Designed miniproteins, single chains, continued (3). Designs and how they scored, part 70

Each design is a single chain, and the fold is of that chain. pLDDT is the mean over its residues in the fold that is shown.

## One batch from the design tools (miniprotein)

Design m10579
Fold by ESMFold2-Fast:
Structure m10579 (fold): chain A 103 residues (1-103)
Amino acid sequence: SMADLERLRALYEGNTESARGMINAGELLPEDTFLRMAKSFAKVVKQNADVAARLGLPQDLVDRINKIADDIENSTTRDDAISYLRELQREEEEALRLVRERL
């Protein structure tokens, strides 16, 4: 529905901003603090992907986002976590693009 598409747009506008914030945190915070935050963020990403799947986001995109979230959660270094957060940002921007095309 149009309401579901508008909810998906709002969700992924928020998600892309949150991913940008996490990348910035990764560059500024001590590594241990950043990795703890990144692991918590990955859990939120998976929860949001589950919501997005119910709202009609393509399953292949949901699966890619969940895989990247797992990679973030399992990261043991700043560089790995930031690299996966940048991959996440690209996939979330793609989700937002697809949703905007359907509005």
Scores: mean pLDDT 90

Design m10580
Fold by ESMFold2-Fast:
Structure m10580 (fold): chain A 66 residues (1-66)
Amino acid sequence: EREQRIAEMKALVEKAIEYLKKNRDKIDEPITPHLLMKIYVELLYKEEGLLTPEQAKATLNAIKES
């Protein structure tokens, strides 16, 4: 459970980093922690299906608050 979640987070972080590297020229915004987390949440929503649209939005809002 705990180890599994950490492994899943690492995999998604790597995907987000690869996405940024591949699409750097397509990103109009500066590379910030908020942008990284936004991409991470989109991957959770679109690829993994782990988040609903509401949960994705709530997660992004929580990150913004931090």
Scores: mean pLDDT 63

Design m10581
Fold by ESMFold2-Fast:
Structure m10581 (fold): chain A 72 residues (1-72)
Amino acid sequence: GEELYKAGKYREAAEVYLEEGERAYEAGDYRTAQRYYGLAVEAALKGGDEKLAKEIQEKADKYIKEYLEKKA
């Protein structure tokens, strides 16, 4: 993900970060998942893809709420 971001391939970087976040979420590593979702949103916005950024943010918000509910 980071190499793609540094190369200016922001959409591809966003997709890779999203995949990394989803894998972390499935593994129960919610902090790592949240971090990768944030990186994916930043990459999508840098690439001008506001729709992708919004979709990733909505997914991240849902997963963060689920994580917090389980920890309460």
Scores: mean pLDDT 77

Design m10582
Fold by ESMFold2-Fast:
Order: sequence, then C-alpha cells, then structure tokens
Structure m10582 (fold): chain A 68 residues (1-68)
Amino acid sequence: SAVDDIERAKAVLESDPELAQRYLVRALLLAGAPEEMIALMNEIGRLIRQKRYDEARALLDKMRELLL
C-alpha cells in the first residue's frame, strides 16, 4: 500500500535516500498522484538534498495523514 511505502521510505531515509525517494514515487503512484502529495514529495526531496532528515520525516507523517 502507499502507507507501507511511506513507512519504508522513513526507515531508509538517512541510510539510502535514493531508495527512500523510489518508495515515495511508488507511494505517489499507488495513491493516484494527488496534488497535495506531489507538493509534499517535492518538499521532502528538497529537505533530503539539504540533509534535513528530521523535517523530512515530519512531512512524511503529514503525507501519511493525507492517505488515512
């Protein structure tokens, strides 16, 4: 499920940020690519590039809330 892929992304966020982003792309596609989720994914990608992992995790939690 999209929620499971977001949790997988959180688990590997710091150790393998490229894999984390692949999980998020899959989650986005499974969710039907809603605009709010696309916006969050773009911001999460920006935070990952800046190594701001705590803030990226907070946005992943918001992304999960959109799907629940």
Scores: mean pLDDT 85

Design m10583
Fold by ESMFold2-Fast:
Structure m10583 (fold): chain A 100 residues (1-100)
Amino acid sequence: SISISMSGGGRIRSGEIASFSAHISGTDKPMKISLYLAPKGEKDPSKYQFISSGIIKPGESFSASFRAPSEPQELEVVARYRYVGTTEWHFGPPILVEVV
């Protein structure tokens, strides 16, 4: 099975830039990756806010960032991934971003 692991997140100050890296395992093929921002625990993908997308290869990291909102809140960065040339998306485990 394919999995995405992500690093970054944690506690950040309002208005600061949060940076992330994603890494893929369980495949030797390039994957399309999209990163989304959501309130902590949000399960409805229609409420996810787009951050960035690109191609991630095995052994490489995909990096992205976003500016933290002005108000304190708990957010998650969610990764969506699929094989290039297919339409089936999978979700990786989210990482927590606590805006303080």
Scores: mean pLDDT 80

Design m10585
Fold by ESMFold2-Fast:
Structure m10585 (fold): chain A 97 residues (1-97)
Amino acid sequence: SFEEEIEKAREEALKYGADPALVDSLVRDVKEYRENGDEEGARLALETIVAVGKKIEIAKRLKDPSLTPEEKARLQAEFDEASEVLKKYNEYRKKRK
């Protein structure tokens, strides 16, 4: 169910050390968009919960001095992609108001 997808994303973000207040705010956004029939908004908010957790995980990984240059480049690209998800969501929120 969509509720199970939200809970899984929430649990993963919290597991990686995301701020509970931020995660709870994003969960509320997902539910509000879904209730209003805004499928795009709900999806972007859900992807943002995942991206928040992923950014924290990758930032911790990038502190590993044993990473190869190729591994560092891949992790940096994934971090930048997650940052773009947050940026797109923030822009989406602004356009709606």
Scores: mean pLDDT 86

Design m10586
Fold by ESMFold2-Fast:
Structure m10586 (fold): chain A 66 residues (1-66)
Amino acid sequence: GVEKIAEALKKIGLSEEKARELAEKLLKGEITKDQLVEELKRHAGLSDTAARTAAADLLALAEEVK
């Protein structure tokens, strides 16, 4: 669950603390795709295109590890 999503977020460039926070929100359904895109742009420095791709991949991963 949370660990697998947190590891994916850390690979993108997020800190361990922020990765765990976002992983928990993703699993609880407390974050939308648009909100996730903004978090990735703000905290990992991703471009809009890269953040949208990463957000889609992370949402798909959250469904698998549920």
Scores: mean pLDDT 81

Design m10588
Fold by ESMFold2-Fast:
Structure m10588 (fold): chain A 96 residues (1-96)
Amino acid sequence: SFVEELRKMVDEAIRLAEEGKKDQAIELFRKVADKAVEYLRSLGFEEEADAVREMADKAIEELKKSTDPEEQVRLLRTFGDELVGVVEAAERKAAA
């Protein structure tokens, strides 16, 4: 359910970028990263949490520099998928 919530938030950020609402898309993606980091830390995955933060910071800087909505959508999909993948992998490790 948490992974599903993160995916829905990433999809919403993508829709905002498609609508030309880049600043709103960036703010929503920042919230996704904050939720993922908090969740990973709560499970004891400190290194994964730090990696997600670094990944998100890089994504946000690239999004800020982008003037192309198609590039912004691609960045959000790529970094969103990577972020969610880290969380899914951590959940499987925590359940084992």
Scores: mean pLDDT 87

Design m10589
Fold by ESMFold2-Fast:
Structure m10589 (fold): chain A 62 residues (1-62)
Amino acid sequence: MKILAEAVKDYTAKKDDELNLKKGDKVLVDREVDENYVLARNLKTGEIGLVPKSVLKELERL
């Protein structure tokens, strides 16, 4: 199940597989990877990567 979420703060990728986010960016969550990270697409940039769940706010389940 896909989830539409929003970045609640800026996040800078710390590894090549992580996603860069700016506060207010909309992301489409593809799947949960572990307890702390999801795989998501930044809808503004088109980039895909891992992002901490703590920087996202769920908006809608698709």
Scores: mean pLDDT 83

Design m10590
Fold by ESMFold2-Fast:
Structure m10590 (fold): chain A 98 residues (1-98)
Amino acid sequence: MPIERREIVLDLPRDSTVAEVKRALAEEFGTREEDVAPLTPIPDDAPVRSGDSFLVRDARTGRLFAVTLHELDENSFLARVVEVTGISPEADRRARGE
């Protein structure tokens, strides 16, 4: 499947909050913090943990990505990025009714 997948290292300490992660992802994707949303409803002041996931829209391409964080070391997270937006004629047919 032609889904874009990549890994990014974020220079964030393990006790970084949701707000700090939103800021880092906004910078990486050229978007705004308000355009980054946690998949699980988590307060902005809560610490992030391995497995926490965010939706982020790339401002340059308009593509939507799901980003899952994994602790890499005490000063960084590994962000696994997966494209959420897929162009599928079958999905369009289902939406129109069957």
Scores: mean pLDDT 72

Design m10591
Fold by ESMFold2-Fast:
Structure m10591 (fold): chain A 68 residues (1-68)
Amino acid sequence: SQAAHDRAAQLLAELIRLLRERGVSLAEALVSPGKGDDWEKLAEALERAIELLREGGPAEEVVRVARE
């Protein structure tokens, strides 16, 4: 749980950095209701979102992956 939380926080910071490089604000991209305490699932979603951004995917697809 704590390890998954820390991983999700690191991945979220990386995603924010990549989105800022594209001029996308976190407020616009990630209007998530919150994932509760399922930090492992959140970390997986963030890893997929980061991979899509690095491969030049559109911001909208990244937001879709991150919300799951």
Scores: mean pLDDT 60

Design m10592
Fold by ESMFold2-Fast:
Structure m10592 (fold): chain A 72 residues (1-72)
Amino acid sequence: MKEQLEEETALALAAIYASVGDILEKKGRYDEAIEWYEKALELLDSIKNPTPEAEAFREEVRKRLEELKKKK
């Protein structure tokens, strides 16, 4: 698929997106933070054979998203 990225690239982009989400969350912009965490999760879901580290990061992003949705 044309959207599938190398794991390293997907992880790097997901980390950037999660960082943006974290900054927005700290500013109380929960709707925007949710959007960025969802983008990070989408990138992590594009990794076909994730390493344990990638799986752990995905789970952390998912938990953060779940908590934020409760605040919305």
Scores: mean pLDDT 78

Design m10593
Fold by ESMFold2-Fast:
Order: structure tokens, then C-alpha cells, then sequence
Structure m10593 (fold): chain A 82 residues (1-82)
């Protein structure tokens, strides 16, 4: 499938593998990331940002938000291994 959707509580992670677009919705707020698979350094930058958001969510006790960011990072890793 070109579009992969995963839900964590009320949060949603959507990866469009055809466009390289990752969309994360947490608490009704949506953030979109562009994954340029031809530039691995830019993708690492997105992963580092998502790791920061995951750690912040963990500190605030938002387990579902932290898990949504973890799922997003794993989806990016799987895309980069194709």
C-alpha cells in the first residue's frame, strides 16, 4: 500500500510512501514532514526532531503522543531500508 496509517489512542500517523510525506496528528493538531529519501542527512534531521518530540511527550506523561512519535520513527526507518 502507498499510504500507511497507524492510530495510537486519538493520535494518527500517516505515511504516503509515493510522495514521502509523513503526517502526524496529536491532540487534533497536525504536523507534516517531507522525507527526501535521496538525501539521507535530511531524513536523519526529521528523525532527530521526532526523537526530541517523543522525549518531551514522555516527560509530560503523554504516553500516547510518545508512542505515536515512536511509530513514526519506525515507519521512516522501514521506508529508508527499501
Amino acid sequence: ATIITKTVGDNQVVLDTATGTLTITIGGQTTTYRLDTSNPASVVGVILRLMGEMLDARRNGDTNAAKAYEVAIEMIKQLMQQ
Scores: mean pLDDT 85

Design m10594
Fold by ESMFold2-Fast:
Structure m10594 (fold): chain A 64 residues (1-64)
Amino acid sequence: RYVMTPGARRLSDEELAALEEHLRMSPAEAAALRRARETGVLDASALSPRVIADLLRLGAIEEV
């Protein structure tokens, strides 16, 4: 199970859009990340393994 870190949950819409572009996220992956900002929990099934790995490496999400 993945949760969005407190720091990542504080990102603005503009900062999230920049992250989505940098990581080459699809619209569906971007929507899942924005939902995670609101709920704190990331739906990993909506994301590619590459994007999950990138988000973990950046400290935007954590495995719990």
Scores: mean pLDDT 83

Design m10595
Fold by ESMFold2-Fast:
Structure m10595 (fold): chain A 119 residues (1-119)
Amino acid sequence: MVKLTMSGGGTVAEGGSVTLTGKVSGLDFSKSSKAWIAERPGKGGIGIASISSDGKKKSYAPDVEGRFTISVDHAAQTLYLDMSDLKKEDTAVYYALAGGVSNGKPVFAFGEGALVTVV
């Protein structure tokens, strides 16, 4: 069974920084793609950042590029979102996502969500 356990978040000042983590188990970490999604009240889910299975290809939403950094630690089986220069508009519940294959079919694991409130 795949699991994705999140940590981090909380209330942070505008212009501040916070790191979110997602630890993955039950999935081949080295062969899974990873992403971060933000869910804002009334606006739905927005893709924030993604990273390829080998960690070499990254993409970001235009409004966070240069401020947020996605990274992975293969030994720890953990993905990270380093959020800097936070804006009030970054207030959201953030979800880590890992995607791979099981028995030839796509499988996705979502974290429980981490609330980031920018004040």
Scores: mean pLDDT 83

Design m10596
Fold by ESMFold2-Fast:
Structure m10596 (fold): chain A 68 residues (1-68)
Amino acid sequence: AKPRLKLTPIDSQTVEVTNTGPETVTFGSGVVLKPGESKVLSLLELLQPATANGKTIDIREITEIDYE
């Protein structure tokens, strides 16, 4: 299945990222996000390519922004 991420902005440099999909996502920074897991990441950490199940993913295609 396609990986899915939810991004909740905290400030201009920082977001909370939640993996809402069934696949583990590994960011270029080395941060690993398992299904149902949430972590706070800097925007700089999101600039590197991410992978899921050995494939490079376009974060923009799999993310939703939860802005209040």
Scores: mean pLDDT 73

Design m10597
Fold by ESMFold2-Fast:
Structure m10597 (fold): chain A 81 residues (1-81)
Amino acid sequence: MEEEIEKKLEEIDRLVDEYRRAMQAGNVEEAERLKKRFDELIKELEKLLEQVSDPVTKQRAVRHIIAAKLDLVAAEVERLL
């Protein structure tokens, strides 16, 4: 489970970076595709975290998810400005 969580967190980080690039390029279709994949990964990760009994591991992953969600919003705001 820990390895699966780390892999999904890494994929989330890659999706955020790709989303930022797509938004900056004005590639709306690619940005929408990437956001859909991001949302799906978040749901999968949240389900995995429900099975994790270690509160430290859960807190770390939740903080990472929150940071990634904030980065996604920041990319959207930067594109609008």
Scores: mean pLDDT 82

Design m10598
Fold by ESMFold2-Fast:
Structure m10598 (fold): chain A 70 residues (1-70)
Amino acid sequence: SQYQQLQQQLDQTRQTNDDNLRSLRRQGDAWGAQYGPEATRRSQRWIDGAERQNQQQIQQLEQQAQQAQS
């Protein structure tokens, strides 16, 4: 089923995105601790960008899954 394949892809994508985002936040925290507030600000900007991209990707997959149910 196309729907089942898309659901599996959605679940995998969410898990990968969560893991990557957690890793990115940890790296940003460490970088900020070592290099100061400017590094923290820059890392937060990257995190915000990653969150935006992740949300867009998930929404697209959710729409495809909904269409596959119809």
Scores: mean pLDDT 86

Design m10599
Fold by ESMFold2-Fast:
Structure m10599 (fold): chain A 84 residues (1-84)
Amino acid sequence: MLKKAEEALKKGDYEEAIKYLEEAFSRLGEEAIARGSEEAIRHVQLAGEYLVKAKEAYKQGDKEKAEEYLKKALEYLKEARKAL
């Protein structure tokens, strides 16, 4: 899922990137809670905040801010996966 989100971002397909990052957020969030990893939980929470900001920027037509926030969400989800 994270690799598919990166590919969508490279293509400028922000709607597809949001979809894959939301799927990764859900799965990594469940795994972080199941393992009791406070570090992974924190990174997943930060990724969620940036996903909300990215969706808002995209709705407002600010594609540059949407891309910036989606990249931050992706990096936090990668860090969450490393912490598991």
Scores: mean pLDDT 86

Design m10600
Fold by ESMFold2-Fast:
Structure m10600 (fold): chain A 66 residues (1-66)
Amino acid sequence: SARVAAVMAALAAAGRAANALTGVSEETRQRIDELLRAAWEALRAGDLDAAEAHVREAQALIDEAR
């Protein structure tokens, strides 16, 4: 579905953005990783609303850490 493709693209983009971050704390990196893992688990479970929410939260933390 278009929603699944969008979530997968957003997860890939968030992962790349997180990898590009410099000077961030281990705590912040761990939190971003936990959110991205939760999003993948939600996606595999078919919970698109939860997957989208977790991706959005990870993106917000990545943007805050820039």
Scores: mean pLDDT 87

Design m10601
Fold by ESMFold2-Fast:
Order: structure tokens, then sequence, then C-alpha cells
Structure m10601 (fold): chain A 63 residues (1-63)
């Protein structure tokens, strides 16, 4: 399902962020958000959480 794929990508983003690979985290979180946008009305909290994580990953790339 779209939601399962989005959760898989978000988990990959979390793993990349924890490993210090912030560019990979940005890529995975961005892909997850594109999928979550399709189900955002039903899962707004998951969208907001991954969006916040993406913003943190962007900040870490620029640090």
Amino acid sequence: SILEEARRLAAQGEAAFAAGDYQAAVEHYSQALRLLEKVRKEHPAEYDRVQAALLEAYAAVEA
C-alpha cells in the first residue's frame, strides 16, 4: 500500500539520519512525503511528523 511504502521510506530516512547521512535522509524523507501527500487527509499526523524530520535533515546538511 502507499502508506506501507511511505512508512518504509520514513524508516530508511530515520536510519540514514542516525548514521549521519543527512543527504540520504533528505532523499528518503522527501520520497515518503510525496507518498504521504496522497493520503494526507487520512494521516495528517504522519505527514506532519515526516515533514518535521525532513526539515531537520535539511538543517543538518547545511550545518
Scores: mean pLDDT 88

Design m10602
Fold by ESMFold2-Fast:
Structure m10602 (fold): chain A 59 residues (1-59)
Amino acid sequence: GKIEELQKRIAELEETIKKIEELLKTETDPVVRLVLQAELERVKEERARLEAELAELLA
């Protein structure tokens, strides 16, 4: 159902966030770091939107 789909999508985004954060720990190229930071922000915003939708469905 919708709740299970949202939980799955949130879990996938959390995995992506962890991968980007790990890459940022070792990346020294400032241009690559900017790209990774922009992607991290985008993925965090997507997760926040889905978490808000899930919260509304559970309210």
Scores: mean pLDDT 88

Design m10604
Fold by ESMFold2-Fast:
Structure m10604 (fold): chain A 60 residues (1-60)
Amino acid sequence: SSDKKKAEELIEKYTKFLEESDADKKEILERAKKEIESENLPEELKEKVLAELEKKVKEL
């Protein structure tokens, strides 16, 4: 579905920012939360995207 594709695109976008950026990872995560919250996605998908990004932050 288009919703799942959008969720995957958000995960990839912010994963790359977390890996490649010199910015504070917490600030990147907060920015991601704002964008995800503004998207027309089911709440379950929004939570899943955030969980994946939080997991990525812990791995870095």
Scores: mean pLDDT 81

Design m10605
Fold by ESMFold2-Fast:
Structure m10605 (fold): chain A 80 residues (1-80)
Amino acid sequence: GEIEELLKKAEEALKEGKVMEAAKLAVEAAELAVKKGDKESVKKAYEIVKEAFLKAPKEKILELIGLLLRTLGLLIELEL
């Protein structure tokens, strides 16, 4: 499905060191997963964004912290 494809692309981008691409793909997957009530996919997306943040060069930290907070907000929306 679309969520699985987005998460797979995000994981592949992380392996390639493309932290911004990985985070953006994971956020898109999380937004779609929230609409479907898929808590596990939102959790997986959050972990991908978190890993991207930890691997980020300092000039990308502020944008990545914003994406990390967005995915955390989506997890809370699903009653975590």
Scores: mean pLDDT 83

Design m10606
Fold by ESMFold2-Fast:
Structure m10606 (fold): chain A 70 residues (1-70)
Amino acid sequence: SALDKALEELDKVLKKAIELVKEGKLEEAAKLLQDTIVWIQDNATPEEQAIIQKKIDEYGKEIQKLIDEL
């Protein structure tokens, strides 16, 4: 489903963004995250976006912790 693919893509993007942050590629990490958010907004229904938002909140805390450590 589109929701399942969006959640899987989000997980991959967050892992990739962490890798880029560790390499000092902050602009690339930011663009990757932004592109994924835009994709979700363009492709997910309002109902799917509500479910995805819960996952974003959960992962957002971990990403912020890693950025703060950098």
Scores: mean pLDDT 72

Design m10607
Fold by ESMFold2-Fast:
Structure m10607 (fold): chain A 55 residues (1-55)
Amino acid sequence: MDELIKQLALHEALEAVARGVPAEEVLAKVRRALSQNLSPEEAERALAEIERALA
């Protein structure tokens, strides 16, 4: 998994939630972005870590 892609996605997700975007919408957008740059397995692992960080 590309650590830089994960860190950038996490930062953007936290900023969006801080601006009042619903967490469900943020996670959906993050999944799409990760799926475009990572394999399906890597994207799901990265998404799980980001979801845990937002919880």
Scores: mean pLDDT 77

Design m10608
Fold by ESMFold2-Fast:
Structure m10608 (fold): chain A 62 residues (1-62)
Amino acid sequence: LQQLQQQVQQAKADLQKAFAAAGLEARVPALTYGYPKSQEQILQTQLTLYQSIFASEEAARA
């Protein structure tokens, strides 16, 4: 379950890196500003949902 937290953190870091590489952070600050908290919350929720589904699928295979 802690792996899920790690994946969320890594996804956030990857997103920041992608924006930096594209120059979006500098050129579209309003866009990036709108995401910081909402993006993290959405990713957290989605990852939790997928983890639940994945666990159910694994149980079905067992």
Scores: mean pLDDT 57

Design m10609
Fold by ESMFold2-Fast:
Structure m10609 (fold): chain A 63 residues (1-63)
Amino acid sequence: MLSEETKKHLREALKALEQGDVDKAKEHLEKASKSSQAAGDALDLLKQGKVDTAKELLEEALK
């Protein structure tokens, strides 16, 4: 189970992507990636320009 702090970073990253702020999303994902594989995977997807796929991954991780 993800910590509340990690979940907060994932939620903030998802919100940033919904607003089109990819750089802000990357900052939150970098902080979360130390304790979440989903955050690391989403960060890699954003580096590839796969924003919609990264959003889907983050939504799944927050269930």
Scores: mean pLDDT 81

Design m10610
Fold by ESMFold2-Fast:
Structure m10610 (fold): chain A 112 residues (1-112)
Amino acid sequence: MVGLAEMLLGQGKYDEAIELYDEALKEDPSNAEAWTNRGQAYLEQGKYDLAIEDYEKALAIDPSYAGAWTNRGQAYLEQGKYDKAEEDYKKALAINPSNRSAQENLEKVKEK
């Protein structure tokens, strides 16, 4: 159940959260939130390529999901892919202009 997976994600139990999101996504591969949350677990584990793949799936389903743009930008930033990170943060800010994390990270990227 997604609620349990979100609780485990919040507790830093990333492997357990990923297992629950894997089952949720097998049942419903159109669940953009589950893709985004599994990507967040991968991001927190430093598994940036897996995180990016999950965020790409989420954004293909729901391109208005600002969290997926912000988190994919963070994964690109961690990989040194500054141009891609900049594009993603700009998309996140177009959806939510008051996103401070995206604003601060965009300024960091512009200086690289």
Scores: mean pLDDT 84

Design m10611
Fold by ESMFold2-Fast:
Structure m10611 (fold): chain A 70 residues (1-70)
Amino acid sequence: SIVDKTIKAEIPLTSNIAKTLKEAQKASNAKQLILREFPGVKLTQQQKDDIAQYLQNVFKKPVIIGAPIE
């Protein structure tokens, strides 16, 4: 919906945290970040949770882990 496009942003979750940070920074106007695992990248659940927690602390926004990008 139009509301979801203005409030939530999907951020590619990769093993390169700096790239994920840059994409999150571009979504500065979003109120919530949704991390979606990028195709071909395999992260453990613990690694995903740690990255989500780190981004939440840095950007002061709710961060959730969404479904992987297919």
Scores: mean pLDDT 73

Design m10612
Fold by ESMFold2-Fast:
Structure m10612 (fold): chain A 60 residues (1-60)
Amino acid sequence: ENTFRVSFKDSETANSVAAELREKYPDADVSVDGTTVTITTNASPERAIAMSLEAIGLGL
């Protein structure tokens, strides 16, 4: 199990990013706490890192 956290400028951005990640990666557990998006997955560390990087890109 791999867990990554990405923080955004505001909660609206965090929720938007989380919604897109949930749609694209339905097997991953994506949660939002304020401005922070937490991605938990049983995928390889490489895939988990890719998901976190995509979250950062979506939040820009």
Scores: mean pLDDT 77

Design m10613
Fold by ESMFold2-Fast:
Structure m10613 (fold): chain A 78 residues (1-78)
Amino acid sequence: MELSPTELRVLEALAASDRDLTQREIAERTGLSQATVSRALRRLEARGLVIRRVDEETGERLVALTEKGSLLYLELLE
């Protein structure tokens, strides 16, 4: 599975977090623009590596790693 350097940086930010992140927080942690993060997230979601959800209490749009995304990222660190 071919991941771009941008997609790898997004997965890294999510894997390093103890919680789900907003798109803005991913951009801040990676140094990428919000538009670049949005494009990477679309590709990662299409591959089943991340999911998006809305926190009903805060209204925040959160991004979470799937099990598949977490395992793929760990394999790429080896």
Scores: mean pLDDT 79

Design m10614
Fold by ESMFold2-Fast:
Structure m10614 (fold): chain A 68 residues (1-68)
Amino acid sequence: GASQALDDALDFLKSQPFVSATKVGDSTISATVSGNHQQEIALVLTLMGDYPDLSITKSGATITVSAK
């Protein structure tokens, strides 16, 4: 379910270099990427492909992941 997908996505993001990810409330993750733009785009594409039950949005270096 979406809750399990959120926990899996959080663990994935925490395992990535140059990524600081935290849970914000019960259904949202906020991740800040200190790497380059290529890493930001690669992470968004990976999250969209691997977690179809989650909503992925990007604003600058910040990626927001939430349950649909």
Scores: mean pLDDT 81

Design m10615
Fold by ESMFold2-Fast:
Structure m10615 (fold): chain A 82 residues (1-82)
Amino acid sequence: MEELLKKAEELVKEAERALEEGDEEKARELLTEALKLVGEALPYLDEEKKKKLVELLREALIKLSEGDLQGALKLLKEALKI
């Protein structure tokens, strides 16, 4: 569980750097992978943390589907603080 969240955190940091460089394709790929890893960690969390994380992940997925990579990045950064 913690290893999945740690890897997701690293991917989010790499995505932030990719966005700073203007590489939106790489950023989208990294954010999508991070979202997948955080989702894989959900079954291993307690109910309160899971509820908060699910809400943030749903919003991040919507932002990714809309092409709002900056919005997705912010939500994933918040999710990883839980």
Scores: mean pLDDT 81

